# Designs tried in a protein design run: designed miniproteins, single chains, continued (5). Part 56

Each design is a single chain, and the fold is of that chain. pLDDT is the mean over its residues in the fold that is shown.

## One batch from the design tools (miniprotein)

Design m18050
Fold by ESMFold2-Fast:
Structure m18050 (fold): chain A 71 residues (1-71)
Amino acid sequence: SAREEEIRRRLEEALAGLRALFAEDPERNKAAILEGLERAREEIESLPLSPEVREELLARVEALREEVEAA
């Protein structure tokens, strides 16, 4: 649906922004990125997304969280 597509686009833009912060300065931005990832996870879980889209987006959040925590 157009609504799900818009939600997906907005979440993908948010995740791209967090990845950009991680690339810019992982040490300084770590806490802010982890908070942003937690907010993104909560939003993805609360939104009316198909199970496949939800799983994909949550996997992307978790992958970035692991990269940030390892840095």
Scores: mean pLDDT 82

Design m18051
Fold by ESMFold2-Fast:
Structure m18051 (fold): chain A 94 residues (1-94)
Amino acid sequence: MEEVKEAIKGALGALENALKALRDGDVQTATIYLTAASILLVAALEMSTDPEVRKKIEEALKLVQQAGRALDAGDYDTAIKYLEEAIKKLKEVL
């Protein structure tokens, strides 16, 4: 459980940095942090055996994927909303 929590904390930090970069108009930096968060969430999901924890990580990962799609479409407001929702979801696990 501790190693899962550390991966989730890392993902949270990356998502918060992506959100800040996107609000500052730095799409390239936001994309880098979004990718880092996705990698960390996949790792957390693979390490987790608790069904409730896994469900929340899967929900957060889907929101991160939706944020990435919105970012690719140039819909930065929608990307920001998905990032905020992903952050809220992950805080429920910690």
Scores: mean pLDDT 86

Design m18052
Fold by ESMFold2-Fast:
Structure m18052 (fold): chain A 75 residues (1-75)
Amino acid sequence: EIEKIEEEIKKIEEEIEKLKKELEEKLAELRALPEDAPVEEVASKIGEILDLIGDIIDLEKKLEELKKKLEELKK
């Protein structure tokens, strides 16, 4: 059980790192938009960024729960 939780933690950490890289790329795209870019284009990029942030937060919450469970099992 402990080994399975540790493996799950590792997988989630890898997924979070992947999403953080995608977030960095999307932020770079937003910064690269011209000053006179249409509001709709800016809003679309912001929406993509917010979705990625939401996914990262959800995974970080899962990671925290699994780490707590692992600590309880090690005690």
Scores: mean pLDDT 82

Design m18053
Fold by ESMFold2-Fast:
Structure m18053 (fold): chain A 83 residues (1-83)
Amino acid sequence: DDVKKALELANELIADKLYEEAVEILEGFLKKHPKSAEVQIKLGEAYYKLKKYDKAIEYYKKAAELGEGEIKKKALENLEKVS
C-alpha cells in the first residue's frame, strides 16, 4: 500500500470518470493509513466529482487538520471551492 500507487490508480479512475471505483480504492487505502492527508484530499476530489459535496467538505477538513505546508494549503483551497 504505497501512497503514490494508490493516488496514481485513483487518478486513472477519475480520468475515466469511474469516481465510485476511485472512492473504493482510496477508502480501502485510508483504512490501513488513516492519517494520509494526501489520500484524504484525493478522496474529497472524487466525492466532489460525484456531487457529494458534504463528504468532499468532510475529507478536505480532515486533510487540512492532518496536513502541513503545501498539503494543508491544497486542502484549504479545495474546501473554498466547494463552499
Scores: mean pLDDT 85

Design m18054
Fold by ESMFold2-Fast:
Structure m18054 (fold): chain A 58 residues (1-58)
Amino acid sequence: MERRREAVRAATDLLDRDPSATAREIADELVARGFDRRLAEKAARETVELQREAARRA
């Protein structure tokens, strides 16, 4: 089940390029890159939430 890890890695790369991107925008980009929509949405939400939590704590 490598697909989820690949999606999270891609979402992280996209968010690094644009830290203001929403989970929806990242999910749409992942779908454009060939990921399943449900997987893309979950990976985008998890990645955005984790990185924003880290930034807000600082």
Scores: mean pLDDT 78

Design m18055
Fold by ESMFold2-Fast:
Structure m18055 (fold): chain A 55 residues (1-55)
Amino acid sequence: MPSISELAKVDKEKAAEVASKKLNVPKEEVLRIIEESKDDEELERKLLQAYLRKA
């Protein structure tokens, strides 16, 4: 499966949907994280934080 950061560069909505299902984080929150992240490292870090917050 392509990484969430790779998907976000091609299709932000699709990346948010995949990450939402994979991490059990709301799609709206994932979209916000993708939009706010400057680079792939920040995106992965913020997604991990959201996952830990919900887990």
Scores: mean pLDDT 75

Design m18056
Fold by ESMFold2-Fast:
Structure m18056 (fold): chain A 65 residues (1-65)
Amino acid sequence: ATSLVGGLLRIMALAIEEGRSVRVERRGDTIVVTIEGASPEVVEEMRKILEEISKRTGLKFELVT
């Protein structure tokens, strides 16, 4: 399911599996997700998760790598 919480938990799981931390911040109508040093494959998977949540919720996301 593409709930906001479910999608963010999937992103957190991917970060933990890579041994990386992730930061999630709200800036106005945009949710900013920051992860540094993740592999390109993990970044792409996170981008897909954020696009799915955005389509379902109408929320805006920014991925910072």
Scores: mean pLDDT 79

Design m18057
Fold by ESMFold2-Fast:
Structure m18057 (fold): chain A 80 residues (1-80)
Amino acid sequence: SKEELLARIAAIVVEMRNLYLENKDKLTEEQRKEVEKILREMYLTLTRLQSDPSASQEEVEEALREIEKKKEEVEKIIKE
């Protein structure tokens, strides 16, 4: 369902925020800025979708794909 997809997006955003906070002190300034940029983009996507109940399921599915890609980018920076 669309609600389930939105919940999955929200869960990933929270997971990545927590991963960043847990690792923030061991990251370089450049790595912190890059992760913060990605997290802001993820949060903007989540907030937009949550505020627009007319968004189609296909639009939410596409957003989930983009969020999963950003998750991989954050993990690569932090876990490298």
Scores: mean pLDDT 87

Design m18058
Fold by ESMFold2-Fast:
Structure m18058 (fold): chain A 111 residues (1-111)
Amino acid sequence: IDVEGLAQALADYARENGLGVRVFTYPLRHATPEEIREAARLLLEGREPPPERRGLYQGLQNVIIAVARYLSGRREPSDEDIRRAADLLVAMPQEVRDRVAEEFERLYSTP
């Protein structure tokens, strides 16, 4: 995977939407495969996350949308684009996700 290209796409999305660094870095570093799948499912169904997990799931949904936009080249990803993005994040080793988070942090701070 192009870690730098993906991190740049995430940084651009975060700035465009006025989202803070930790909205992206926390889910990239800490989300489980099950949490990623559930966040994608709730996003696709238009359902609200549970209140106790709202921050994590909203963060995850933003990461999933940004990845879907990067992979598809579309500003408004389709349901299939969202599923593909979630599948990629689930398949991505933690070491790679940590590298994406680190590069995202760097690029977000130095536009």
Scores: mean pLDDT 85

Design m18059
Fold by ESMFold2-Fast:
Structure m18059 (fold): chain A 112 residues (1-112)
Amino acid sequence: MEEIPLDGGASPAHLEAVRARYADKSAEEIAAEYRETVLGLVRALVDAGVAGPQSLGFTIPAELAEPVRAGLEAGLAEAAATYPQVVSLSVTVERVDEERAHVTLRVEFAEP
């Protein structure tokens, strides 16, 4: 069963599933997984010929904010180095409450 954490909503069931997935993982392992996930997402958007600004927002357990941010920043940096179509990128991780943090990814793609 393939679940992409980036597609998850703010539902309690989704947050529990994310917590369960990462309960026994180190910060480095969590960061590596989010790095690979965002790199794959950027690759798919490049392959689809997507142009202009793209934004993706999702919610994660608050305790994962630091490794998720680290992984996403590393993956986006790798994508920018790999794909000349990536013009700009940013990641913002904001704590919403004690249980949740909201992540916003912004990637701007040049015209092909």
Scores: mean pLDDT 78

Design m18060
Fold by ESMFold2-Fast:
Structure m18060 (fold): chain A 86 residues (1-86)
Amino acid sequence: MEEEMRELERLREELERRIEEARSHEELRKALEESLEEFLKMLKESTDKEVILRLIGEVLRLIGMLYDLDLAISRGLSLEEIKAML
């Protein structure tokens, strides 16, 4: 549990860093997709119920962010405006 919880927090911190560092819509999409893949991988390997529930929440949040990103790009929002929505 301790190592799995630390890994989850690390992935969460990495996601926030990737979002802030993204300099284009393409980089932001890639950041969200890479983080989604990492959370899904951890979810498949996790055996702790509390970690699994938190990972499901993070996966759902990332899917929502990807949807919001696509919608915002279609509306012509700037990268700065999109980051403020996430």
Scores: mean pLDDT 83

Design m18061
Fold by ESMFold2-Fast:
Structure m18061 (fold): chain A 60 residues (1-60)
Amino acid sequence: NVEKIEKAGKAAAEAGVSDDVVMEVAMHLLENGFDEEALRELLLKHGVSEEVVEKVLKLI
């Protein structure tokens, strides 16, 4: 769902995630479909803290 991916990207940017990471995560989710577990794993893989990941997930 493109709307969920857009909302997740905006939430990540507002939580302080870098634009490059937001773009890579968004591209992966657009290609493979939106999944909250995939979003969590991708953010963690790119060095985003667990606290920030939880903030992003609560905003979407």
Scores: mean pLDDT 78

Design m18062
Fold by ESMFold2-Fast:
Structure m18062 (fold): chain A 75 residues (1-75)
Amino acid sequence: SAEELLKEAEKLKKKAEEYEKKAEELKKKAEELRAKGTSPELLEEAKKLELEAEELLGIAALYKAFAKYLEKTAG
């Protein structure tokens, strides 16, 4: 049972890593849009990507918290 909990924790950590990587991609795109100019349209699009990245980081944090809980339960 302890080994199963640790394996589940590892799966959650991998999901968190996926969401963190997606968030970094969105941040990169937002930076690129901001670099292209200061038009209201570009700034608004960059802001939307930044907010989406923030949401994904929040989800990743939850998966990491669950993984940590499972690791503590396994010990």
Scores: mean pLDDT 89

Design m18063
Fold by ESMFold2-Fast:
Structure m18063 (fold): chain A 107 residues (1-107)
Amino acid sequence: MAREFDGVSYAEAEVLDPADPERVAFRGPLVGLTLPYTPEAEAIVDELVAEDRWYSREELVEILKKLGVPDEFIEYVKEHFARGRVLGYWRVGGRLEVVMALERKPP
């Protein structure tokens, strides 16, 4: 499956545990999603940011479907990631830019 998708950008990240900087607390991509702006999509993303939690794989898949994310990216998420978290969003004209952290499944 391709790692690049239309309207999706990737930056691989490794976040250290603040209590022990020699330990990795999180490993996976930071993902930027470019979505068509709708008030419904903004309301969904706003609530997810306010919840400030990790979503299970099943919850994440439901979220991505509601936001109209391409099926190819949803299938990639199902195969490779255990959970995700919505970090923030902003509106850019007719587009909604959303930033997520995705945690990879263990090998």
Scores: mean pLDDT 71

Design m18064
Fold by ESMFold2-Fast:
Structure m18064 (fold): chain A 59 residues (1-59)
Amino acid sequence: SPVVEAVARHDLSQVDKELLEKLKEAIENGDYETARKLAEQMGLSLEGAKKVIELEEKL
């Protein structure tokens, strides 16, 4: 996914960073419907969004 590759290269836009922060909060709160909608805004599946969060937190 282009977003996953951008996270690995530290090339995320400000909008994508804000969406990732909201998505992380939604997952932590068990709000998977909101998490899925936020992932779709980034062009990701929920699985892809979880991978992006994992990579972002390691970087």
Scores: mean pLDDT 70

Design m18065
Fold by ESMFold2-Fast:
Structure m18065 (fold): chain A 71 residues (1-71)
Amino acid sequence: MSREEAIRALRNAAEAARAGGAAAPGVTAHDLSKEGVISEEEAREIIALSAAGDAEGGARKLEEVARRLGG
């Protein structure tokens, strides 16, 4: 996965979370962790927020990771 693809996936997942799609953050975090783009710890945090139904918290964490990858 390219950096640009990862940033796009993170941003799309953040938008989906705010639109009520809490599952999208967890799926994205799993895929990006498997590709080595994010740490296992970052993935666990996003998955935990998704499981707790914290859509805004999940979206903010995804946006933070996207900013880190974007420079």
Scores: mean pLDDT 76

Design m18066
Fold by ESMFold2-Fast:
Structure m18066 (fold): chain A 65 residues (1-65)
Amino acid sequence: MTELVKEIINAMDKGDEEKAVELLKKLKEKAPNDIYTLTLLLMAASIAGMEKTAKLAAEYINEIE
């Protein structure tokens, strides 16, 4: 889990949105109800200007609550 989150953040830091999206999908599969991590990634994606990643994280959060 923690390693996957670090990989997502690294992909975002490198500007690789496609990789960030793919890794976020894997995170949802492994931890579908981790609202705290999804919220953190939504905020990080929004700050990075990664609209597709932010939208996907928001959709996953809406599935939980």
Scores: mean pLDDT 80

Design m18067
Fold by ESMFold2-Fast:
Structure m18067 (fold): chain A 56 residues (1-56)
Amino acid sequence: MEASDEELAQAYFLAGRLAFQEGDYATAAAYFKKALELDPNFEEAKANLAKAQSKL
C-alpha cells in the first residue's frame, strides 16, 4: 500500500478518534493536529480537534 500524506493523515485521524473514544482528549488533540499537519484541508480532523480541545 502506497503511503501518501492523505493516507497518513487518515491514520492519525483514526488514532485520534480512538483516543477520543477512550476519553484521552489530550492524545486525541495531538493526533488530530498531526493529521492537519499532513493534510491542512482535512475539515473533519479540524472539527474533531476543536471538539477534543473543548473537552480539556
Scores: mean pLDDT 81

Design m18068
Fold by ESMFold2-Fast:
Structure m18068 (fold): chain A 56 residues (1-56)
Amino acid sequence: SAAAAEAFARRAEELFRPKVEAAAAGDYDAQVAAAREAGLALGTPEGRAVAAAAER
């Protein structure tokens, strides 16, 4: 549903905040690590796909 998609997007935004902060600081290694951690924490196929994409 649209509400579920919005809730997922908000949750993803919160989990990926450290990645965004690392990117702003120019710390690529921290950005990749934070993206992987956040993607795995989502516990969904979409979250795992984001973690995999962040590695590439």
Scores: mean pLDDT 70

Design m18069
Fold by ESMFold2-Fast:
Structure m18069 (fold): chain A 70 residues (1-70)
Amino acid sequence: MSQEELVKEAEKALKEGDSEKAYEYGRKLGEAQPLSDEVKQLIRKAVSKAVEEGKDDAVEAFHRGLNEGS
């Protein structure tokens, strides 16, 4: 799966508030480092939107996955 595909799946999980999938795709993105600047920008936009929508648990799970996969 490409980094762009991983971001799309992470964005969907964050939008749906799916903490388990947010963690899974966060971890896969962490393992795929170094991430491109474009991918980093897409992650920032997806996370910001999820925070604005009150998806705090999914955002925390995503960050935990990203850190543990790195």
Scores: mean pLDDT 85

Design m18070
Fold by ESMFold2-Fast:
Structure m18070 (fold): chain A 81 residues (1-81)
Amino acid sequence: MEAEMEALKKGFGDAGQELIDLMNELKAPASLISEILTKAGEFNAQMQAAIKAKDLEAVKKLYEEFMKWVEEQKEKLRKLA
């Protein structure tokens, strides 16, 4: 359980950082950066709550939703470049 949660937490953080790096590389518009950071903050708050509750099922679902959302944002960013 703990090792699986740590792996998901790391993957979540790594994906978030890759998205931030991509926004900086592509010089994304400030409005889009604000929108993405606001939504990422919502995901982070939910993820932290699930981890604190040790709810592995909630962590897994949030991770899957976050990864899908990150891919959608990366595609959106690349289309603007």
Scores: mean pLDDT 83

Design m18071
Fold by ESMFold2-Fast:
Structure m18071 (fold): chain A 77 residues (1-77)
Amino acid sequence: SEAEELLKKGKEALDQGNYEEAVSYFKRAAELAEPGSPLRIEALLGMADAYYKLGKFEEAQKWVDEARAEIRRLAAA
């Protein structure tokens, strides 16, 4: 799927040190992924990691919190 391809590109960008590009890919992957899905959770955590690498710690924490909310939603479904 397009979301899976974007998640892969985000991981590649993160590995290459292209953190802003990684954020863009992970954000698009999260937008296309099903709410509460493992893929959406992984994309949100990828965004958090990329923001952490950029030194944007408050933004990183925001996306960790969003991922935790998605995990709770998945567990309740």
Scores: mean pLDDT 86

Design m18072
Fold by ESMFold2-Fast:
Structure m18072 (fold): chain A 91 residues (1-91)
Amino acid sequence: SLDEALKESAEQSKKAIDELYKEKDKIAASSESEQAAVLSAMELYAAIAKAAGDLETAAEGYRKLAEIAEKLGDKEEAEYYRKKAEELAEE
C-alpha cells in the first residue's frame, strides 16, 4: 500500500541519515562541493521522513545536519537546522 511504501521510505531515510552522519569527519575534510552534496542529501532524507509522518527521524536528521554544519563552521546554517529539529520535536 502507499502507507507501507511511505513507512519504508522513512526507514530508508533514517538509515541514510545515520550512515552519512557516521562519515562527518570525512565530510569535514572533503571539498566544498562534496560537503554541499552531502548536506543536500541529508536534508532531502529528513524531508522524506517528515512527509512520511516520521517526525522523530526528521528531527534527528535536522539535529545531525546542525552538528555537521557547525563542524564545517557554518553557524547560521547550524542554527537553522537546530530550529527545524526543535519545531518538529514540539509536537
Scores: mean pLDDT 85

Design m18073
Fold by ESMFold2-Fast:
Structure m18073 (fold): chain A 94 residues (1-94)
Amino acid sequence: SASFEELKARVMGRVDEALAAYKAGRISEEQLRALVVHELLEAADLGASEEELRELKDEIVARLREQGVAEAFVEAVDAGMDRAIALYAERRRA
C-alpha cells in the first residue's frame, strides 16, 4: 500500500543513517543491531502487518549485505528480527 511504501522509505532512511553512524565509528555493532530491531518494532506499532514486517526485514537484511556489513552480524540481526516478528504476531493473536 501507499502508506506501507511511505513507512518502508522512512524505516530504510533511518537504517541508512544508523549504517552511516556505524561506518563512521560513532555507534557499536550492538547499537546498530538495537536500532535496526527498534525500527522494525516501530513499524509494527504503526500498523504494519506480519507480511509487511517480513518484507521490511528482507529489505533491511539486503541493505546490510549491500553495505558490506559482516555476514555473521547480518545473520544475528536477521535472527533478532525474526524473533521480534514472531513475538509481535503471538501477542496480536492473544
Scores: mean pLDDT 84

Design m18074
Fold by ESMFold2-Fast:
Structure m18074 (fold): chain A 78 residues (1-78)
Amino acid sequence: SVEEKIEELKKKIKELKFEKEVLEGILGIIEGLVKRLEEKGIPPSEETLKRIEEIEEEIKKLDEEIKKLEEEIKKLEK
């Protein structure tokens, strides 16, 4: 049914939002470490910068997927 489809989409959105929160937490920890090292004159490694970029890209993709699913729910709630 349409109601079951909406519930599945809402569950998926909740899961994606949780994944986003976890990644934002990880990013905050890494950025905090980078800042502390830079204060001591130690620049971030290329691996660290690449990891930050990868996490930021993953968060962006999650935001885009969440928005798409929210728009799909709005279409089904007609």
Scores: mean pLDDT 87

Design m18075
Fold by ESMFold2-Fast:
Structure m18075 (fold): chain A 63 residues (1-63)
Amino acid sequence: AEELLRKGSQALNDGNYDEAIEYFEKALELDPDYRPAWLGLAFAYRKKGETEKAEEYLRKAQA
């Protein structure tokens, strides 16, 4: 999970938002309660302009 989070964060920094989403989704497949991956998805979707999806993932990260 942690390695996938690092790869997702790197993809976000590089502007590769679709790649970042892929890594964060894979991290959640390994650990569905992995809060940093929910935050990563929220940020990536926000950068793509998908505000409703970003808000949904941000709420899931509150636990």
Scores: mean pLDDT 79

Design m18076
Fold by ESMFold2-Fast:
Structure m18076 (fold): chain A 92 residues (1-92)
Amino acid sequence: SHSLADDLTDMIVDLAKKGAKVTATSKGGTVTITVEGLSPVEAISLALKAIGLGLDGLEVEVKIEGDKVTITVKGLSESDAQKMTDKLNKAG
């Protein structure tokens, strides 16, 4: 279900509060999230949390580029994807 997606969203919001830059875009049920300004430990922890969404049957791709992590989540409803995107963009 979407509970692991909520946990991922909360983790990213907490990273934004610590100074990470967050941008998110949704198209249909697909959300693409970019988080920048991460330490190596934060980047790995975020990537592992995102990969864990596969346990809820979501399709997840993660790319780590230095201090930047890009996460693509597919399989959400359009409504849930938009809510996640809006919450993440408000976090900054």
Scores: mean pLDDT 84

Design m18077
Fold by ESMFold2-Fast:
Structure m18077 (fold): chain A 77 residues (1-77)
Amino acid sequence: SARLAELRRRYEALRAEFEALLAEQLRASPRADDVEADLAESRRALEEALARMVAEVGEEEALRRLIAQLEAALAAA
């Protein structure tokens, strides 16, 4: 589906933008050695959230909801 492919692309782009923002915030911290672990935890949490939501509402609706959440989080930063 063209819609599903576009939603996947939007989600991946927003996830990368969110990860970049988080990495900048963590690198400004004196706890630089925790950065990679915190990024890995963030990636895992997003993957688990996507998997759970896909199981509940299907991939297209799950991606729409997570895209909205990431857009809101980035706008609040």
Scores: mean pLDDT 79

Design m18078
Fold by ESMFold2-Fast:
Structure m18078 (fold): chain A 75 residues (1-75)
Amino acid sequence: DLEQAEKEVEKILEKDPSDVLPLLLLGQEYRKQGKYEKAAEVYEKAAELASKVFGEDHPLAKWAREKAEEARKLA
């Protein structure tokens, strides 16, 4: 249940806001399953969280936004 996993990831990030990797892995799993629209949404959320935690110019935030855009093109 990937939707439930998203809620669990959010709760983890409340305790450790610097760890965006679980959300990035979730986006990758959606992409692997061919669910590109969902992958784009998850990557976009990862980018927002990385921007909030590390700053909008941080490489991780930029990388996540790029992955979201790639997924949207495939959707």
Scores: mean pLDDT 76

Design m18079
Fold by ESMFold2-Fast:
Structure m18079 (fold): chain A 56 residues (1-56)
Amino acid sequence: ANIEELKNLALELAREGRFDEADKVVEEIRALDPEEALKVDVEIGIEAIKQAVAKY
């Protein structure tokens, strides 16, 4: 699997509010490259905060 494709998928799922599914994709990335998984996890966290703030 291409790490860039998995990263894009995880971020797309997060943007759709599908954070549980995004987390599963992050676990797949972590098995391949833990450093890239950490970067994606941080980006998902930022997206979650943006969505929470936008709701208020």
Scores: mean pLDDT 82

Design m18080
Fold by ESMFold2-Fast:
Structure m18080 (fold): chain A 72 residues (1-72)
Amino acid sequence: MEAVAERNEEALRRVEELARAGRGEEAIELAREAGREVAEAALEAGEITEEEAEQAVENAVALARAAVAAAA
């Protein structure tokens, strides 16, 4: 979990940078990939349900879309 959390933090920083640079589609795609990795790790650890894992990925994507919209 710790290593996945560190990778997710790096991914979030990159998502913000891509959004600010006008590379919104790359930011959204990266957020989806990072969110899925974190959600799968949490699901495997028994911390969340499969439904919560799907919602976590969509929340990560929604945050990236909001960042892209704010940067536009």
Scores: mean pLDDT 77

Design m18081
Fold by ESMFold2-Fast:
Structure m18081 (fold): chain A 80 residues (1-80)
Amino acid sequence: SMSSITLTLDTTKLTLDQIIELIEEQLKTHDVVILNNVPEGLAAVLKSELEKRLGVETELKPSDVPGHVDLVITRKEEFK
């Protein structure tokens, strides 16, 4: 069955690599990981790096916080 988790990360204290490692770990147990209220510039970099490094699908959605977006990360199926 499909499972999702929503994470609110202190992106001021985490490196890009640490954020990616946290997402990769959550994707072991969840089909969808949502990062709430990510700064737009960081979200664009995370989208590109996650798609490149983990082969996931990513979508940016508007957030209620100005200058921030929600990043939706979906695990791809291993086969098709």
Scores: mean pLDDT 82

Design m18082
Fold by ESMFold2-Fast:
Structure m18082 (fold): chain A 60 residues (1-60)
Amino acid sequence: MSVEELINKLNELYTKNESKLSDEEKKEAQKLFEKAIQETDDEKKKKLLEEAIKYIERKA
C-alpha cells in the first residue's frame, strides 16, 4: 500500500471503530497516528501507519 492508501485505511478504520474504543485506547491510537503523520521518512511512516492500523484492529 502507498502512504496515502494507509492513511485512508487508518482514517476509515478509526471512524468505524471509534465508539468501540475506550478513552485511553483512543488517546493511544491518536498518539500513534500523530507519530506517523509527523514522520518524514516514507518507509518509517508506512510502518507507523501499519502499527496504528493493527492497534485499532486488535482493540476494536
Scores: mean pLDDT 79

Design m18083
Fold by ESMFold2-Fast:
Structure m18083 (fold): chain A 94 residues (1-94)
Amino acid sequence: MYAEKGKEYFNKGLEYFLLGDYKKAIEYYDKAIEYFEKDGKNPELLAEAYFYRGEAYEKLKDYEKAKKDYLKAAEIYRELGKEEKAKEAEEKAK
């Protein structure tokens, strides 16, 4: 239930990101993260939402918020055994 709503908001965030509206993308990624956290059963989707919110913050030059989101995504990916995705997120956090 919450995962479906999270995916809908995540997709809206991605659409605004591709349009260059990074502030609006972050608003939708915030909603996606809220719903994925409530769901608790799809940690890979939660990690993806953190990663893309980090990219949107990076585009806005909010490097501290971007780093925090990338590190959170890396933590979740590593817990899932997604080593390559974890390394990608850790590299982005530098």
Scores: mean pLDDT 87

Design m18084
Fold by ESMFold2-Fast:
Structure m18084 (fold): chain A 68 residues (1-68)
Amino acid sequence: MTDPELAERYAALGEEYAAQGKYEEAAEYFRKALDILTERTREEPSEENEKKAMEAAWKLLEVEAKLK
């Protein structure tokens, strides 16, 4: 799915789980957000879509760095 509103919701959930120290759950939701944003960027390449995907990827990277 390529719904940017759904991607924002998943990113928000990821941030909430990360704040709780639930990094596995946070990574799951950031991955879902990134998948949506990456597919959106692939379908409609634009600087705005690329920036949103990059932000989700950065948040996922930060959370994954805390996992073992």
Scores: mean pLDDT 78

Design m18086
Fold by ESMFold2-Fast:
Structure m18086 (fold): chain A 58 residues (1-58)
Amino acid sequence: GAAAEAERERLLEEAERLLVRGAVTGDEQLIAKGRELMVEAGVSEEEAERAAAEARKA
């Protein structure tokens, strides 16, 4: 439903924000938190880890 979709979008936006900040600052804790929020939003652990790995390479 629309409410669940909006909640997922909010979690993904926050996850992206944390991953970008972690990538720029080299902060592994921010990258880890972004990964956790992606999983909470319904992204698979494999896809979330791939995003975290990309952030670490930036």
Scores: mean pLDDT 82

